# Designs tried in a protein design run: designed miniproteins, single chains, continued (5). Part 30

Each design is a single chain, and the fold is of that chain. pLDDT is the mean over its residues in the fold that is shown.

## One batch from the design tools (miniprotein)

Design m17012
Fold by ESMFold2-Fast:
Structure m17012 (fold): chain A 87 residues (1-87)
Amino acid sequence: MDRELAILERQRAFFEWLAATNTGGVREAALLAIEALDHALRYLRTGDEADLRRAEELARQAQALIDAHREEFLAAFAAYKAKEAAA
């Protein structure tokens, strides 16, 4: 459980950084991914299948935007990795 929560929190931090530092489709996808992660975390706590269903829907929407803006996301991910390596 603690390891799973740490992975989700790390993913959330990445998408929060993307939303703060990018615009357009990259920012929109990051915001959808954050909302999907929030619903996934609620599902892990409650077992409510409605949260799982909503997380899956939002994750699909985020993935479609990531695919549409793939080069922008790869550049943003490289920038995030460089920031993490410098810390």
Scores: mean pLDDT 81

Design m17013
Fold by ESMFold2-Fast:
Formats: structure tokens, C-alpha cells, sequence
Structure m17013 (fold): chain A 67 residues (1-67)
């Protein structure tokens, strides 16, 4: 989870998307606000909505950007 979360934040920054989209506090920690943002992202991508920034969520974001 830690590596996947860090990868997810790095992925957003690399694409010019503020990591505050998922981490509104900008603290780099997985908290309730981050979990809610990830659940919203998973719902938009058609993934299971569990709030976990797993490899599947990262892969779906990569597909969305590199379509």
C-alpha cells in the first residue's frame, strides 16, 4: 500500500495534476480525506470502491492518461 500510494501521488504530480486532488492536506499521508478521494476516483474508473490506492487503481490512472 505505501509504495502504491507514493506511486499514485508521484503519478499525479508527473502529469501536472496536484496531488491535493487525492491528498487535500498535502501531508502525503493516507487519511479519511484521501480515502474519500480515492473512492471517488475508483467509482469514475469502474473499479471496486474500497478507498485503497492499490496497483489496480494506479494502472487504471495510467490507462486513463495514456489512452
Amino acid sequence: MDADFARLLAFLRARGIPDTVLDSDGDGKYDADTAAAIRNLQAHLGLPVDGVPDAETVAALERLVTE
Scores: mean pLDDT 65

Design m17014
Fold by ESMFold2-Fast:
Structure m17014 (fold): chain A 113 residues (1-113)
Amino acid sequence: KEEIIEHVKKGFEAMKEGNYEEALKHFRKALEIAKNTPNTPLLVVALLYFLIGYAEYKLGNKNSPYFAKTLILYNMITNEEDKKEFRDIMLSFARGEPIEELEKKVLELIEKH
């Protein structure tokens, strides 16, 4: 969990510098750690797919397969509060909210799980 959080934080630091290539590397590393960590919550994996998709979108890949992967996992989330919190995060990114606010929401969701 701590290693996932550390790489997510590094990804957001790269985004604050406008370096989406570096952000993508960190989000992919967080996903690698999550896949190799037993019992990683589905919500956390879905969130990492979304972050990868967003970084790819910012790099000009408007058709990132990670957005489709995000939707598949999102639809498998049964807890309504988690689902609403995840939806708020996705909408906050779509609205172009400050990166510091996006980071706070993402980290709060990961730390709860």
Scores: mean pLDDT 84

Design m17015
Fold by ESMFold2-Fast:
Structure m17015 (fold): chain A 62 residues (1-62)
Amino acid sequence: SEAAVRAARRMLEQIKKAVEAGNLDAARTYLDALEAFAELHKDSPAYEEIQKAVEEARKLLE
């Protein structure tokens, strides 16, 4: 559970760095990976925290 939250946060940081670099294609690819990661953990206690990372990433790409 803790490891899954840390992984999701690292993925979010990769998305933030890609957005800051202006590399929106990389950012979208990382977001797709984060969304897939969330789906794999949908029945996990970590799901709520992972979804927060997904929502924050989506807002960065609006």
Scores: mean pLDDT 85

Design m17016
Fold by ESMFold2-Fast:
Structure m17016 (fold): chain A 87 residues (1-87)
Amino acid sequence: MLAEEAIELLRETKEAIKAGDEEKAKELMGRAAVLALEYAAETEGLEVTEEDRERAREHGKALAEQGVKHPELAAEALEEEIAAIRA
């Protein structure tokens, strides 16, 4: 299920951010952003292009870069997202 995949990616991203592993956090957050875009597009019946996926991946990487600079705030935000998906 996409929700379970998103939870796993967000949990892994949180651990990477807490460890200060910026490159891993960027990779995981980029993948999570693409998954979120695909889920939203499927729900709304919209088409996703490769350009859309690249923009989402780039945005996710930028968020991860900011997250490693503020790891406690980023970890809290990711836990809130995980809880929202589980609810």
Scores: mean pLDDT 79

Design m17017
Fold by ESMFold2-Fast:
Structure m17017 (fold): chain A 87 residues (1-87)
Amino acid sequence: LEQLSLDEVKESFARLLEHLLADPNTSEELKRLMEEIGERVLAAESLEEFIEVLDEAVAELRARYPDDPVARYVAALLELLRQLALS
């Protein structure tokens, strides 16, 4: 697989964020956290910074919402996006 550009991985994240914010099964607390993560992701100026923000986001989701199935699903998707950025 060819490595995705910074713009492509940010666009993939933006689509994920839109879906989560529109989903009624996503808690208000998780929506708030995801909006904060979104601001950090969009502020990343390099692929290195993007990966660092995703690693921090995954750690925060696991720490704050270990038993939330939506948060677990989101953490898995962010890890997949990280792998695509590294490929």
Scores: mean pLDDT 79

Design m17018
Fold by ESMFold2-Fast:
Structure m17018 (fold): chain A 61 residues (1-61)
Amino acid sequence: SDQVPGLVKQMSDPDPKVRTQAGIQLGQIGKDADDGKKSALKKLTSDPDPSVQTGAKLSLS
């Protein structure tokens, strides 16, 4: 969970590639980051980039 605040900052990056990388990294952290992981991935499901949205939805499943 120590990494979650840093990854949440990356979710605000103007570059969609950076936001996608942060989402992937949150998925890799696993169960101990559930609260922060779900919140950040939910932000990606509302992202203006449809490919980022789809990836986040799959990560939440």
Scores: mean pLDDT 68

Design m17019
Fold by ESMFold2-Fast:
Structure m17019 (fold): chain A 87 residues (1-87)
Amino acid sequence: SAEERLELAERLLELEREVQLAMRNNEPDDVIQQLMEEASRVAREVRELLSPEEYEKFREALDKVKSEETDLERRLEKAKERAREII
């Protein structure tokens, strides 16, 4: 369903924020690696559940938000808003 696809996409965004936060806080490499591995698993599920067109739009929107917003909380909120528009 659209809700399930959106929830998974939002979970990916939350994991990307956790990775960036851990990196900025100089967390141990094993902690960062575990978060990155979880994000990679969720990313594979997102790629399978989204249509190719939805996935392309989602990826482009995320890249734009990352280039325009350096604050991680605002970046997450903007990315979630874009995901809702696309999915």
Scores: mean pLDDT 85

Design m17020
Fold by ESMFold2-Fast:
Structure m17020 (fold): chain A 70 residues (1-70)
Amino acid sequence: MAEEEALLLIHETSRRVYAALQAGDEAAADKAVEEGKKRIESLPLTPEQKEEFIELLERSYRAIRNHVAS
């Protein structure tokens, strides 16, 4: 299902973001988030579902960034 694919994309993107931020590579983390959002937008989801999954990805990114920055 497209929703499961979106969740897998968020999970994979979050791992890449965490690894990049741990390495001090903020540009790589930002690129991973941007690519993740574009992939979610390409999935056969409703506009509401795309917004929800993109928000979940952005929330995950902010949480990881705040954790690594501490």
Scores: mean pLDDT 83

Design m17021
Fold by ESMFold2-Fast:
Structure m17021 (fold): chain A 89 residues (1-89)
Amino acid sequence: DETVREIAQFRLDSILKYKDNFDLLKELLESQKKKLKSTTLSQDEIDFLLKVLETEIELLQERKDELSDEVYNYILETLQEEIDYLKSL
């Protein structure tokens, strides 16, 4: 799905522009996670976001060599936590 990949790419690019500022990157990821947990989502929105987040992880893995292990693992863990949260709904 082109739309899913485009949104996942945009989300990841927005995070990775702060790859050299880990504190700001952490604040951004925490803010995104808090917003997700405070938002009421329909089943269609949940299904769509799961596809986006799974694609974002695939794109993150393609760019692993651009990132420190600490930054890579933190982003990966945060995206996995968001997936687990959505699956719990």
Scores: mean pLDDT 88

Design m17022
Fold by ESMFold2-Fast:
Structure m17022 (fold): chain A 80 residues (1-80)
Amino acid sequence: SLIEAVKAKDWARAAALLRFLGRGPGVPEEFSRALEEAADAIEAKDWAAAAEHLRRAGELSPNPATRELLLEAADILEGL
């Protein structure tokens, strides 16, 4: 899961999971873009930018479980 990857500091897996989530059928384009920007920030080790993009993606998520997951990931990264 995304939270497991973030807690393990497996940044390559975390970025890949975010990109995979953004490529789902019927996802809004803005949501996909926010996830791509979050993945890029994680790969750059820009934790502040990654947290901001994850919060943006969470706000755009139509799924409450996905929203909660993205906000939890943002809180973990902001604490780095």
Scores: mean pLDDT 84

Design m17023
Fold by ESMFold2-Fast:
Structure m17023 (fold): chain A 86 residues (1-86)
Amino acid sequence: SEEEIKEKIKQLKEELKELRKRVEEARSNGKLQAAKIAEYQLKRAEDALKKAEEALREGKLNEAKNYVEQAQFYLDEARKILEEGE
């Protein structure tokens, strides 16, 4: 459980990095509204991941899992905006 949460956080951090690159590409291509909305979702995902890591350090596995689920939701929303909003 703890190792599964830790591995999921690592995976979501890599997805966050990739989506941030896609936001910059969208902005460079004049997709300013999609880039702006996606960036807001990615900011929320980053905050949720930091809270998940803190909860893990404190041994609060259920709280960490909830923050991981929140981060996944925000990353999925950003991805949809970047793929379907253009």
Scores: mean pLDDT 88

Design m17024
Fold by ESMFold2-Fast:
Structure m17024 (fold): chain A 100 residues (1-100)
Amino acid sequence: HHMEKPEVTLPEEIKKALEEAYRRLRAEDGVPLFYLDAARKEVMLDLQKENVTSVSLEELYRKLREAVERIRAEFDAWWDEVVASTNELIEEKKKEREKL
């Protein structure tokens, strides 16, 4: 068993290329940091699991963009459900206050 904290260990070249792809998505596409951070962690874990030793900046950009789009869609769907549930609770409490 390894005594170090669980950490994504990738070749330095891949880490640098991933940071470059991250920077481009942030600067060019205006992607919120929340989605970019989540996508970066997911891509790093996938690359580590696949024992990738080299990957192009273009491929990393594509992977990050795909991960961002999926995470955004999942978050938007979850948020819509939270808003709907919250509005239902607010309306129910409002009706109870009218009876008091």
Scores: mean pLDDT 74

Design m17025
Fold by ESMFold2-Fast:
Structure m17025 (fold): chain A 110 residues (1-110)
Amino acid sequence: SIMDETLAALEDLIAFVKKKAEELKEKSPKMAAVLEEFYKDLVKLTQKLSNASKEEIPKILSELVELILETIMKIEEIAREEGLEAEAKKIIEEIEKLMQKIVDLMQKLA
């Protein structure tokens, strides 16, 4: 189902973010902490989506987009402070790619 594909895409994003949080723990504890908060919030949104009615999906999609944009802004700020702009850019590009897939699937659910 489109719901199963959407949940799988969210799990892919969660797995990516969790892996990057772990990899960055020593190099950037601040960026790792932001990514750890992000994957925990993604888990909560995934649980909300799995129990959502069709009418609730647009609000959850809006919450997801807002969460991703806020997280990207925090990553960019830390990257500027720590001289990690190149690494942050790669992480942001993968998040944006995975987000586009999730947004496309969620639009089909609404």
Scores: mean pLDDT 89

Design m17026
Fold by ESMFold2-Fast:
Structure m17026 (fold): chain A 81 residues (1-81)
Amino acid sequence: MKTKREVLEELEELYREIAPYMTPKQRTLFEKAMLYLRLGDYENAIKWLKKVLEEAKKMNLPEDYIQRLEEILSEVEKLKK
């Protein structure tokens, strides 16, 4: 099981990689997910991560990025219990 710090670092790394391809609105969704994860508010982090994943799928991002987002979402859900 990954720690909150490890999950946050993976999410921040992914954000740096895909941010240049994102609209300002999409970046705001990602930034909200990261904010709530930093605060330990896993319910809101999950809510915003699901919106990020939905937008990523609509953009037809490479499967690897979608898989990484799904793995991060799963790890945050494990942290919530």
Scores: mean pLDDT 83

Design m17027
Fold by ESMFold2-Fast:
Structure m17027 (fold): chain A 61 residues (1-61)
Amino acid sequence: SEVQELVRDFAARAKTMSEAEREALLEELVARLRELGLSDEQVALYRKIFRHEIRRLVAEE
């Protein structure tokens, strides 16, 4: 889905960022998800998925 592709792209960009930069990027992702019509519940779920994806990508190094 477009949402899954967007989250994956943002997580890949976040891989090389500091924690502060990752938090700023997460808020940018949240704004984009809200524009796509996602509910607060869906946004909360994708916040968790985003953090999980970054941890997974870092662990694959």
Scores: mean pLDDT 82

Design m17028
Fold by ESMFold2-Fast:
Structure m17028 (fold): chain A 84 residues (1-84)
Amino acid sequence: SRFDEVGKQLGWSDEQLQRVKDLATGMIDAYSRSRSPEELRERLTAIGFPIDMETAERLFNLPFPLVRGRLEDEAIRHVSRQLG
């Protein structure tokens, strides 16, 4: 998977790789449960990933495959920043 390839390139441990997969899953679940950009913003903030309303509106209006890819990329960036 993309996560496994990125994790290998960045030298991530199995625990670090699981952390990014869990965050990505949580973000995708938040999107799937949301019926509005406002609800998406609230759900992402609740799991520790706050976004502004412009970003929430943009994500909510995109086709799901593009949203999924963007959320996965954001999870990778977030964990990478935390790990150095």
Scores: mean pLDDT 80

Design m17029
Fold by ESMFold2-Fast:
Structure m17029 (fold): chain A 80 residues (1-80)
Amino acid sequence: MSLLKKWKENLDKAKPLIDEGMELAKKAEEYEKKGDYDKALALYDESIRLFTRADEEYDVPIAALSAAVLSVVKKRIEAK
């Protein structure tokens, strides 16, 4: 009903930010596997920023959760 329509509209507007964030996180993971931690960290930072913007601009809590998870991954890499 109305809540579902509003949720869909917000997700549709946030989708480009979420899709780009996911692609950057995937690229960061590949660089991490290669041991290129500097490039991995830079890509994780950009991905976190996009997910954070998706939540802040469009109220998408799952994007905020994704940013939080990636922040933990970054902290793990920084500890190496």
Scores: mean pLDDT 81

Design m17030
Fold by ESMFold2-Fast:
Structure m17030 (fold): chain A 94 residues (1-94)
Amino acid sequence: SISNMNSIINDIRQRLSNETNPSVQQVLQIVIDGANQVMDMVNNNSPESDIIDVSTQYTQQVMDKMTELNVPLSDMTYVINQMQQVTISAVLHS
């Protein structure tokens, strides 16, 4: 549901507000922006294929930024898991 996706986004926002690593802060912001776009697509009844395409694009942007900034593995794992949860919630409710 959109409510479930919004809950995930709010959890990421809470993580961002308490994050002390500026590289991780930048990555979390990209995740929030991507997740909001995916949520808007679900709200507009976009096809599942389009949701997957946008999710793939944002995942690539996030992965590239994490590599560029040498983000710790534990933070990378958290970010990847949150992106997957957003995509799963979107696909199951589109």
Scores: mean pLDDT 83

Design m17031
Fold by ESMFold2-Fast:
Structure m17031 (fold): chain A 97 residues (1-97)
Amino acid sequence: MKYDVKTLEEAQELSLYEIAKLLVEENSVEELYERIKRSLKAVKEKLKKREPSEDEKSAIKGLIKLVEYILELSDFPEEEKEEIRKLIEEVKKLLEK
C-alpha cells in the first residue's frame, strides 16, 4: 500500500473501494447486477424474519457501502441503478427500527 492511513476507518473505506474496483473490472455489468440484487434480497428476507445482531448490522452496512461504490464505479443502466437503490433503501429501513 502506498498510502498512510491515520485510522482503522480510513483503512476499511479504502479496502471497500478497492474491492468495488476489482469487482467492476473482473465482472460484467449484468453479472454484478444479478449478484447485488440477489444479495440485497437475501439480506432483506433475513431481516424480515428476525432482528439482526450488532455484528450482522455492521456486515450489512459494509455490504451497502460496497454496493454504493460499485454503482459509482460501474456503467449500470439507470433502470438497474434505481432497482438497486430501492433495495438498499428497503434494507436500510429494516435496520433502522
Scores: mean pLDDT 76

Design m17032
Fold by ESMFold2-Fast:
Structure m17032 (fold): chain A 90 residues (1-90)
Amino acid sequence: GTPATATLVAPATPQEVLSRPTPVTGTITLDGTGEVLRVEGVLTPLANGTVEFTGTDLDTGKKVTLRGTFDLEQVGDRTVIRIRGELTVT
């Protein structure tokens, strides 16, 4: 995979995001190039304390998968998720 950082937003609380797959939208930035992908998909919490995002690049239609470590911040009734990890585009 390619090193990448994501900022995703879920219409859910942090507790909900950590308990089940949750719809998210946002951006993924490639660490090496600074290229920004606009994405929509699903965030899944994993048993090892990481997360997996699976979704679509809205500009290309390609499938993207990002797995990594994360931080959550609650903003009103929404959660902002920041992920650092490895991106795969298929």
Scores: mean pLDDT 88

Design m17033
Fold by ESMFold2-Fast:
Structure m17033 (fold): chain A 79 residues (1-79)
Amino acid sequence: QLNENEIKEFEQAFKEFDKDNNGYISSAELRDSMVRQASNTFSLSSLPKLQKALDEYDKDGNGVINYVALIEDMKAAEA
């Protein structure tokens, strides 16, 4: 499970990487960027959970993730 602070960090990082403000990000670009920024944005222990969530959301193989829905699911799982 993710605590509220971890969810907020994920939300902030997604918004930072979504420069177009369209609510979508490339799953490959997000994974690469988050691995590089892990020490600044996330704890390393959060990366495996995030990668699993990204893989589940990108099952269609289109390489695009609706991170707004992902954040909503994270909040619902914590509630």
Scores: mean pLDDT 63

Design m17034
Fold by ESMFold2-Fast:
Structure m17034 (fold): chain A 89 residues (1-89)
Amino acid sequence: MKEELEKKLEELEEKAKEAIEKYGLSDDTQKAIKEYLEKAREALKKGNLKEAEEYLRRAALILLEPESSPYWEEVIEKALKRQEERLRE
């Protein structure tokens, strides 16, 4: 599904931009995320949906790395709050 992967690419590009701008990421982490997003875009352009999905997954995993930035701490805090709400129900 090319359309679904294109939407995921746009979402990850927006999340990466927000993380870089608001929380800061190391230069190496920024470069890695941008490189995988560019590779995903090229794969989509060529119609290689499996390759595009793989690159999008790699970009997402790098963005979720605990050592990347305070952005990751916010993600963990939101996950913990979700678990707390679940226990109260």
Scores: mean pLDDT 68

Design m17035
Fold by ESMFold2-Fast:
Structure m17035 (fold): chain A 91 residues (1-91)
Amino acid sequence: PQLSAANQALLDALESGKAATVTVTHASGIVTTITVKPVGDEVELTIELKGADEGVAALHAASLKAALESRGYKVVKEEFEGGVTKMVLKK
């Protein structure tokens, strides 16, 4: 399966139109925190990885973006700084 539990929980939160925080602890010890913040017709998404380098953080963000696009979301803005990825999406 291409969807992780974290990706599915995020998609469910986005579909609800409500603010949510999803936290996933990976087998590697990396902790992924995804914050969902609805802002009008858009959703601000913040992805933060604790215990990972910037390359791993970018890979996780790319995986999440693919999951979002598979559900019809469009990434309008993407920014990466210090291991934290911010996305703005619209459905």
Scores: mean pLDDT 73

Design m17036
Fold by ESMFold2-Fast:
Structure m17036 (fold): chain A 84 residues (1-84)
Amino acid sequence: SIPALTATTQAHMDKVVSDEEFERARALVIREAAKLGLTLSDEEIDILARIVVFNLHMSPAYGTEMEDVYLRLTIHGTLRSIQA
């Protein structure tokens, strides 16, 4: 990857997904994958974390007490579909 392109992509993602939101989702992906006996690469974990946070932002759960439930259910469902 070109360093300038990587830095620009990182900055764009930081505007859409905060570091705190990303790390929270990433931790949940790791936890749920472990429960299901799935081995995921760091790249796969990062991609899934970004997708679920992006989907949360577009959902009515965003900014409500339902955020944690939404993230857990979305991650669990996604990982179950990969397990097939």
Scores: mean pLDDT 74

Design m17037
Fold by ESMFold2-Fast:
Structure m17037 (fold): chain A 102 residues (1-102)
Amino acid sequence: MTVGELARRGIAVAKFSLALLGSHDLTQAQRQLLDEIVDRIARAEEAIRKGNYEEALEEFRKIKELFKQISDESRDDPLIYSEASLGYSRISKIIAEMEKGL
């Protein structure tokens, strides 16, 4: 698998996790974190389009931390906690594989 294929998979994974989280009745704070993930995904897509996988990797690291923040703030909501934790885990795996390919 090429680093470009991994990066595109990372975008798909991030978008899937975002869509699941966005389907819930979120707090204002959680919605602000989701909006930041949307912006970071757009920046990662732009970096990928330019072939700048190092920049895309930096955006994925930020997306990973945003999913972690949502999970840490959502311990009283098991569905939101679970979905945000899965987003964190899946993006972490993409980051690790991209780092090996760079």
Scores: mean pLDDT 88

Design m17038
Fold by ESMFold2-Fast:
Structure m17038 (fold): chain A 59 residues (1-59)
Amino acid sequence: SSMQQRQQQKLTLIKQSKKLMETLPWDEATKVIQQMADLVAQGRVDDAVKLAQEAIKKA
């Protein structure tokens, strides 16, 4: 169901945000998290997750 998919996406975003805070300096992690929030506000949840994953990979 689309509702369970949205709940899973929220959990993924929370986990990625936590991983960013553990992996990157606070100022860089905060900038990526803010960009993710902007993408989520635009309905671009998959792009937000991808941005987080790319930031973690580059660290």
Scores: mean pLDDT 80

Design m17039
Fold by ESMFold2-Fast:
Structure m17039 (fold): chain A 86 residues (1-86)
Amino acid sequence: SEEDLKKAEEVLEKNKAEIDSRAQQRTDELIARAKAAGKTITPEQRQALYDQYRLDEAEDALRAAGVPDSAITALRKKYIEEKEKE
């Protein structure tokens, strides 16, 4: 519902700093492990990893705040479709 989407946006805004911090930490830890294993991660791959972890942390924050999984799935689908429309 539009009400659930509005609540989702408010939750994401309120928790932005924590979501960003957790996503950055997960990205840095994965990059450090990859580097220790002799793998090179490009800047583009680093950005993609950060974006994926940020999405995961954002969805966890939404679930913790009581946003329904159906609304989270709809929000993700809408975001992807809007990006592809250009």
Scores: mean pLDDT 81

Design m17040
Fold by ESMFold2-Fast:
Structure m17040 (fold): chain A 72 residues (1-72)
Amino acid sequence: SMEEEYKRDLEDIETARAVLEKQRAAFEKTDLSPEAKAYYDRLLESQERAIRNALATLYEKYGDKEKAEKAK
């Protein structure tokens, strides 16, 4: 059903967010060079933006315009 697909799609995004937060926490606990830190900070920012955009698209697909706008 559309509701079951929506729930699965939301769970996929939640899983991606959880993975990103684990990666962020691991990098924060690692003694990285300034160059490596800057590189990983940019990667994490790019991944977070991709997750936010995917979430906004998902909310638009399932008709929640208010949540879609807030996810951007």
Scores: mean pLDDT 83

Design m17041
Fold by ESMFold2-Fast:
Structure m17041 (fold): chain A 99 residues (1-99)
Amino acid sequence: SDAYNQQLIDDIMDRQYNGDPFVISIINDGMQRYSAMVAAGVSQTQIDQAIQAYFDDIRRQMAARGMSQADINRFIQGINIIIQQTDQMVQQSTAVRAA
């Protein structure tokens, strides 16, 4: 549900605004990688593969820090939703500008 998805986003955003360096680093690095690949004109399939590889690396890093699988899964789901919603907003903005 949108309410459940918003709770995942709010938790991550709260940690980012409270200055959690790990969360800030992951969000910034993930968004920078996405933007660089879009700017380089690589295919959506290649972008999706790179983002999945990045999420797998994050999962390993979080596990190495002693985080539970439940916490790791919740965090990755939240980040994935943020990326998907950002892409949807960009698509909607582009459609409105084209209309």
Scores: mean pLDDT 71

Design m17042
Fold by ESMFold2-Fast:
Structure m17042 (fold): chain A 74 residues (1-74)
Amino acid sequence: GKLAEEERRKKIEEEVEKFREELREMVERNAPVEEIKKKGTEYLKKLKELGAPPSTITSVAIETAAASFEVEQK
């Protein structure tokens, strides 16, 4: 029902925000590209298990790749 979907949406939103906070911290401390890729993979798996929409999965994958590239250029 709509209520269950709203609760699921909130859980997905919370996990995405946690991912973004961790990703930003990793970039700020110049974490190894391997650690950033591992973190992205862990969150992608978690989000897929939660039933996140394809758009959310794609955004997380792109953000992980962008962060990895940014750190590699430093």
Scores: mean pLDDT 82

Design m17043
Fold by ESMFold2-Fast:
Structure m17043 (fold): chain A 65 residues (1-65)
Amino acid sequence: MMMSALELFERVKKAIEEGDEEVIKLAEEMMKKLQEAEAAGDMEERDKIFEEFKKKFEELLKKKE
């Protein structure tokens, strides 16, 4: 099933606000890695992190159907 990046982010945000521990933990991991990449000024690594975690979030949300 095709999902837009905006739709995926909205679903992730809602799950975090609802207290979904699995989604929260994955989001915390992503945020930590993104913060480290931004502090280093590494925009290429930031993009790779986004791509990797987008797939992980999509897979996690599909399993929770």
Scores: mean pLDDT 76

Design m17044
Fold by ESMFold2-Fast:
Structure m17044 (fold): chain A 88 residues (1-88)
Amino acid sequence: SKEELLKEAEYLKATADSLENAILDALGAALGKETIEEVKEAIKKNPKEVNEVLDEMKKKNGEALEATLNQAKENKEKADKLKEEVEK
């Protein structure tokens, strides 16, 4: 049903957001930032520094970090597709 598809999209989005927040928390710890908001500002203001820290994180836990990033991306894309199909 339309309601079930919307519920699935909501769940996938919430899961993607949770995975993204977990990565942002880990980035925050590595960057010395205390909030996700500060991490997002750092990404906008100094993407080079953030990328350097992300590369170090990949060096230590690369496979797990890449899997988490890919899962968040896939869940977000699936949620968007489900919402688009239902709202058409």
Scores: mean pLDDT 76

Design m17045
Fold by ESMFold2-Fast:
Structure m17045 (fold): chain A 71 residues (1-71)
Amino acid sequence: MEEEREKARELAEEAEREILELGRRGASEEELVEKVREYTERAKTEIKDPRSVAAAAIRAIGALIDALLSQ
């Protein structure tokens, strides 16, 4: 369980960092949404704990909103 939570946190941090970086350099809404989708699919494949997957998805959505508001 702890290993799954750590992996989910690392994936969420990676997704958040990448999405915010894309937003800072003016990536399109479509590009940002596709990046969120990529990380969501990775989370579903790599993380076995559903709650950890949900937490990662919520963080990615938050980053997407922040990136869009930064445009």
Scores: mean pLDDT 75

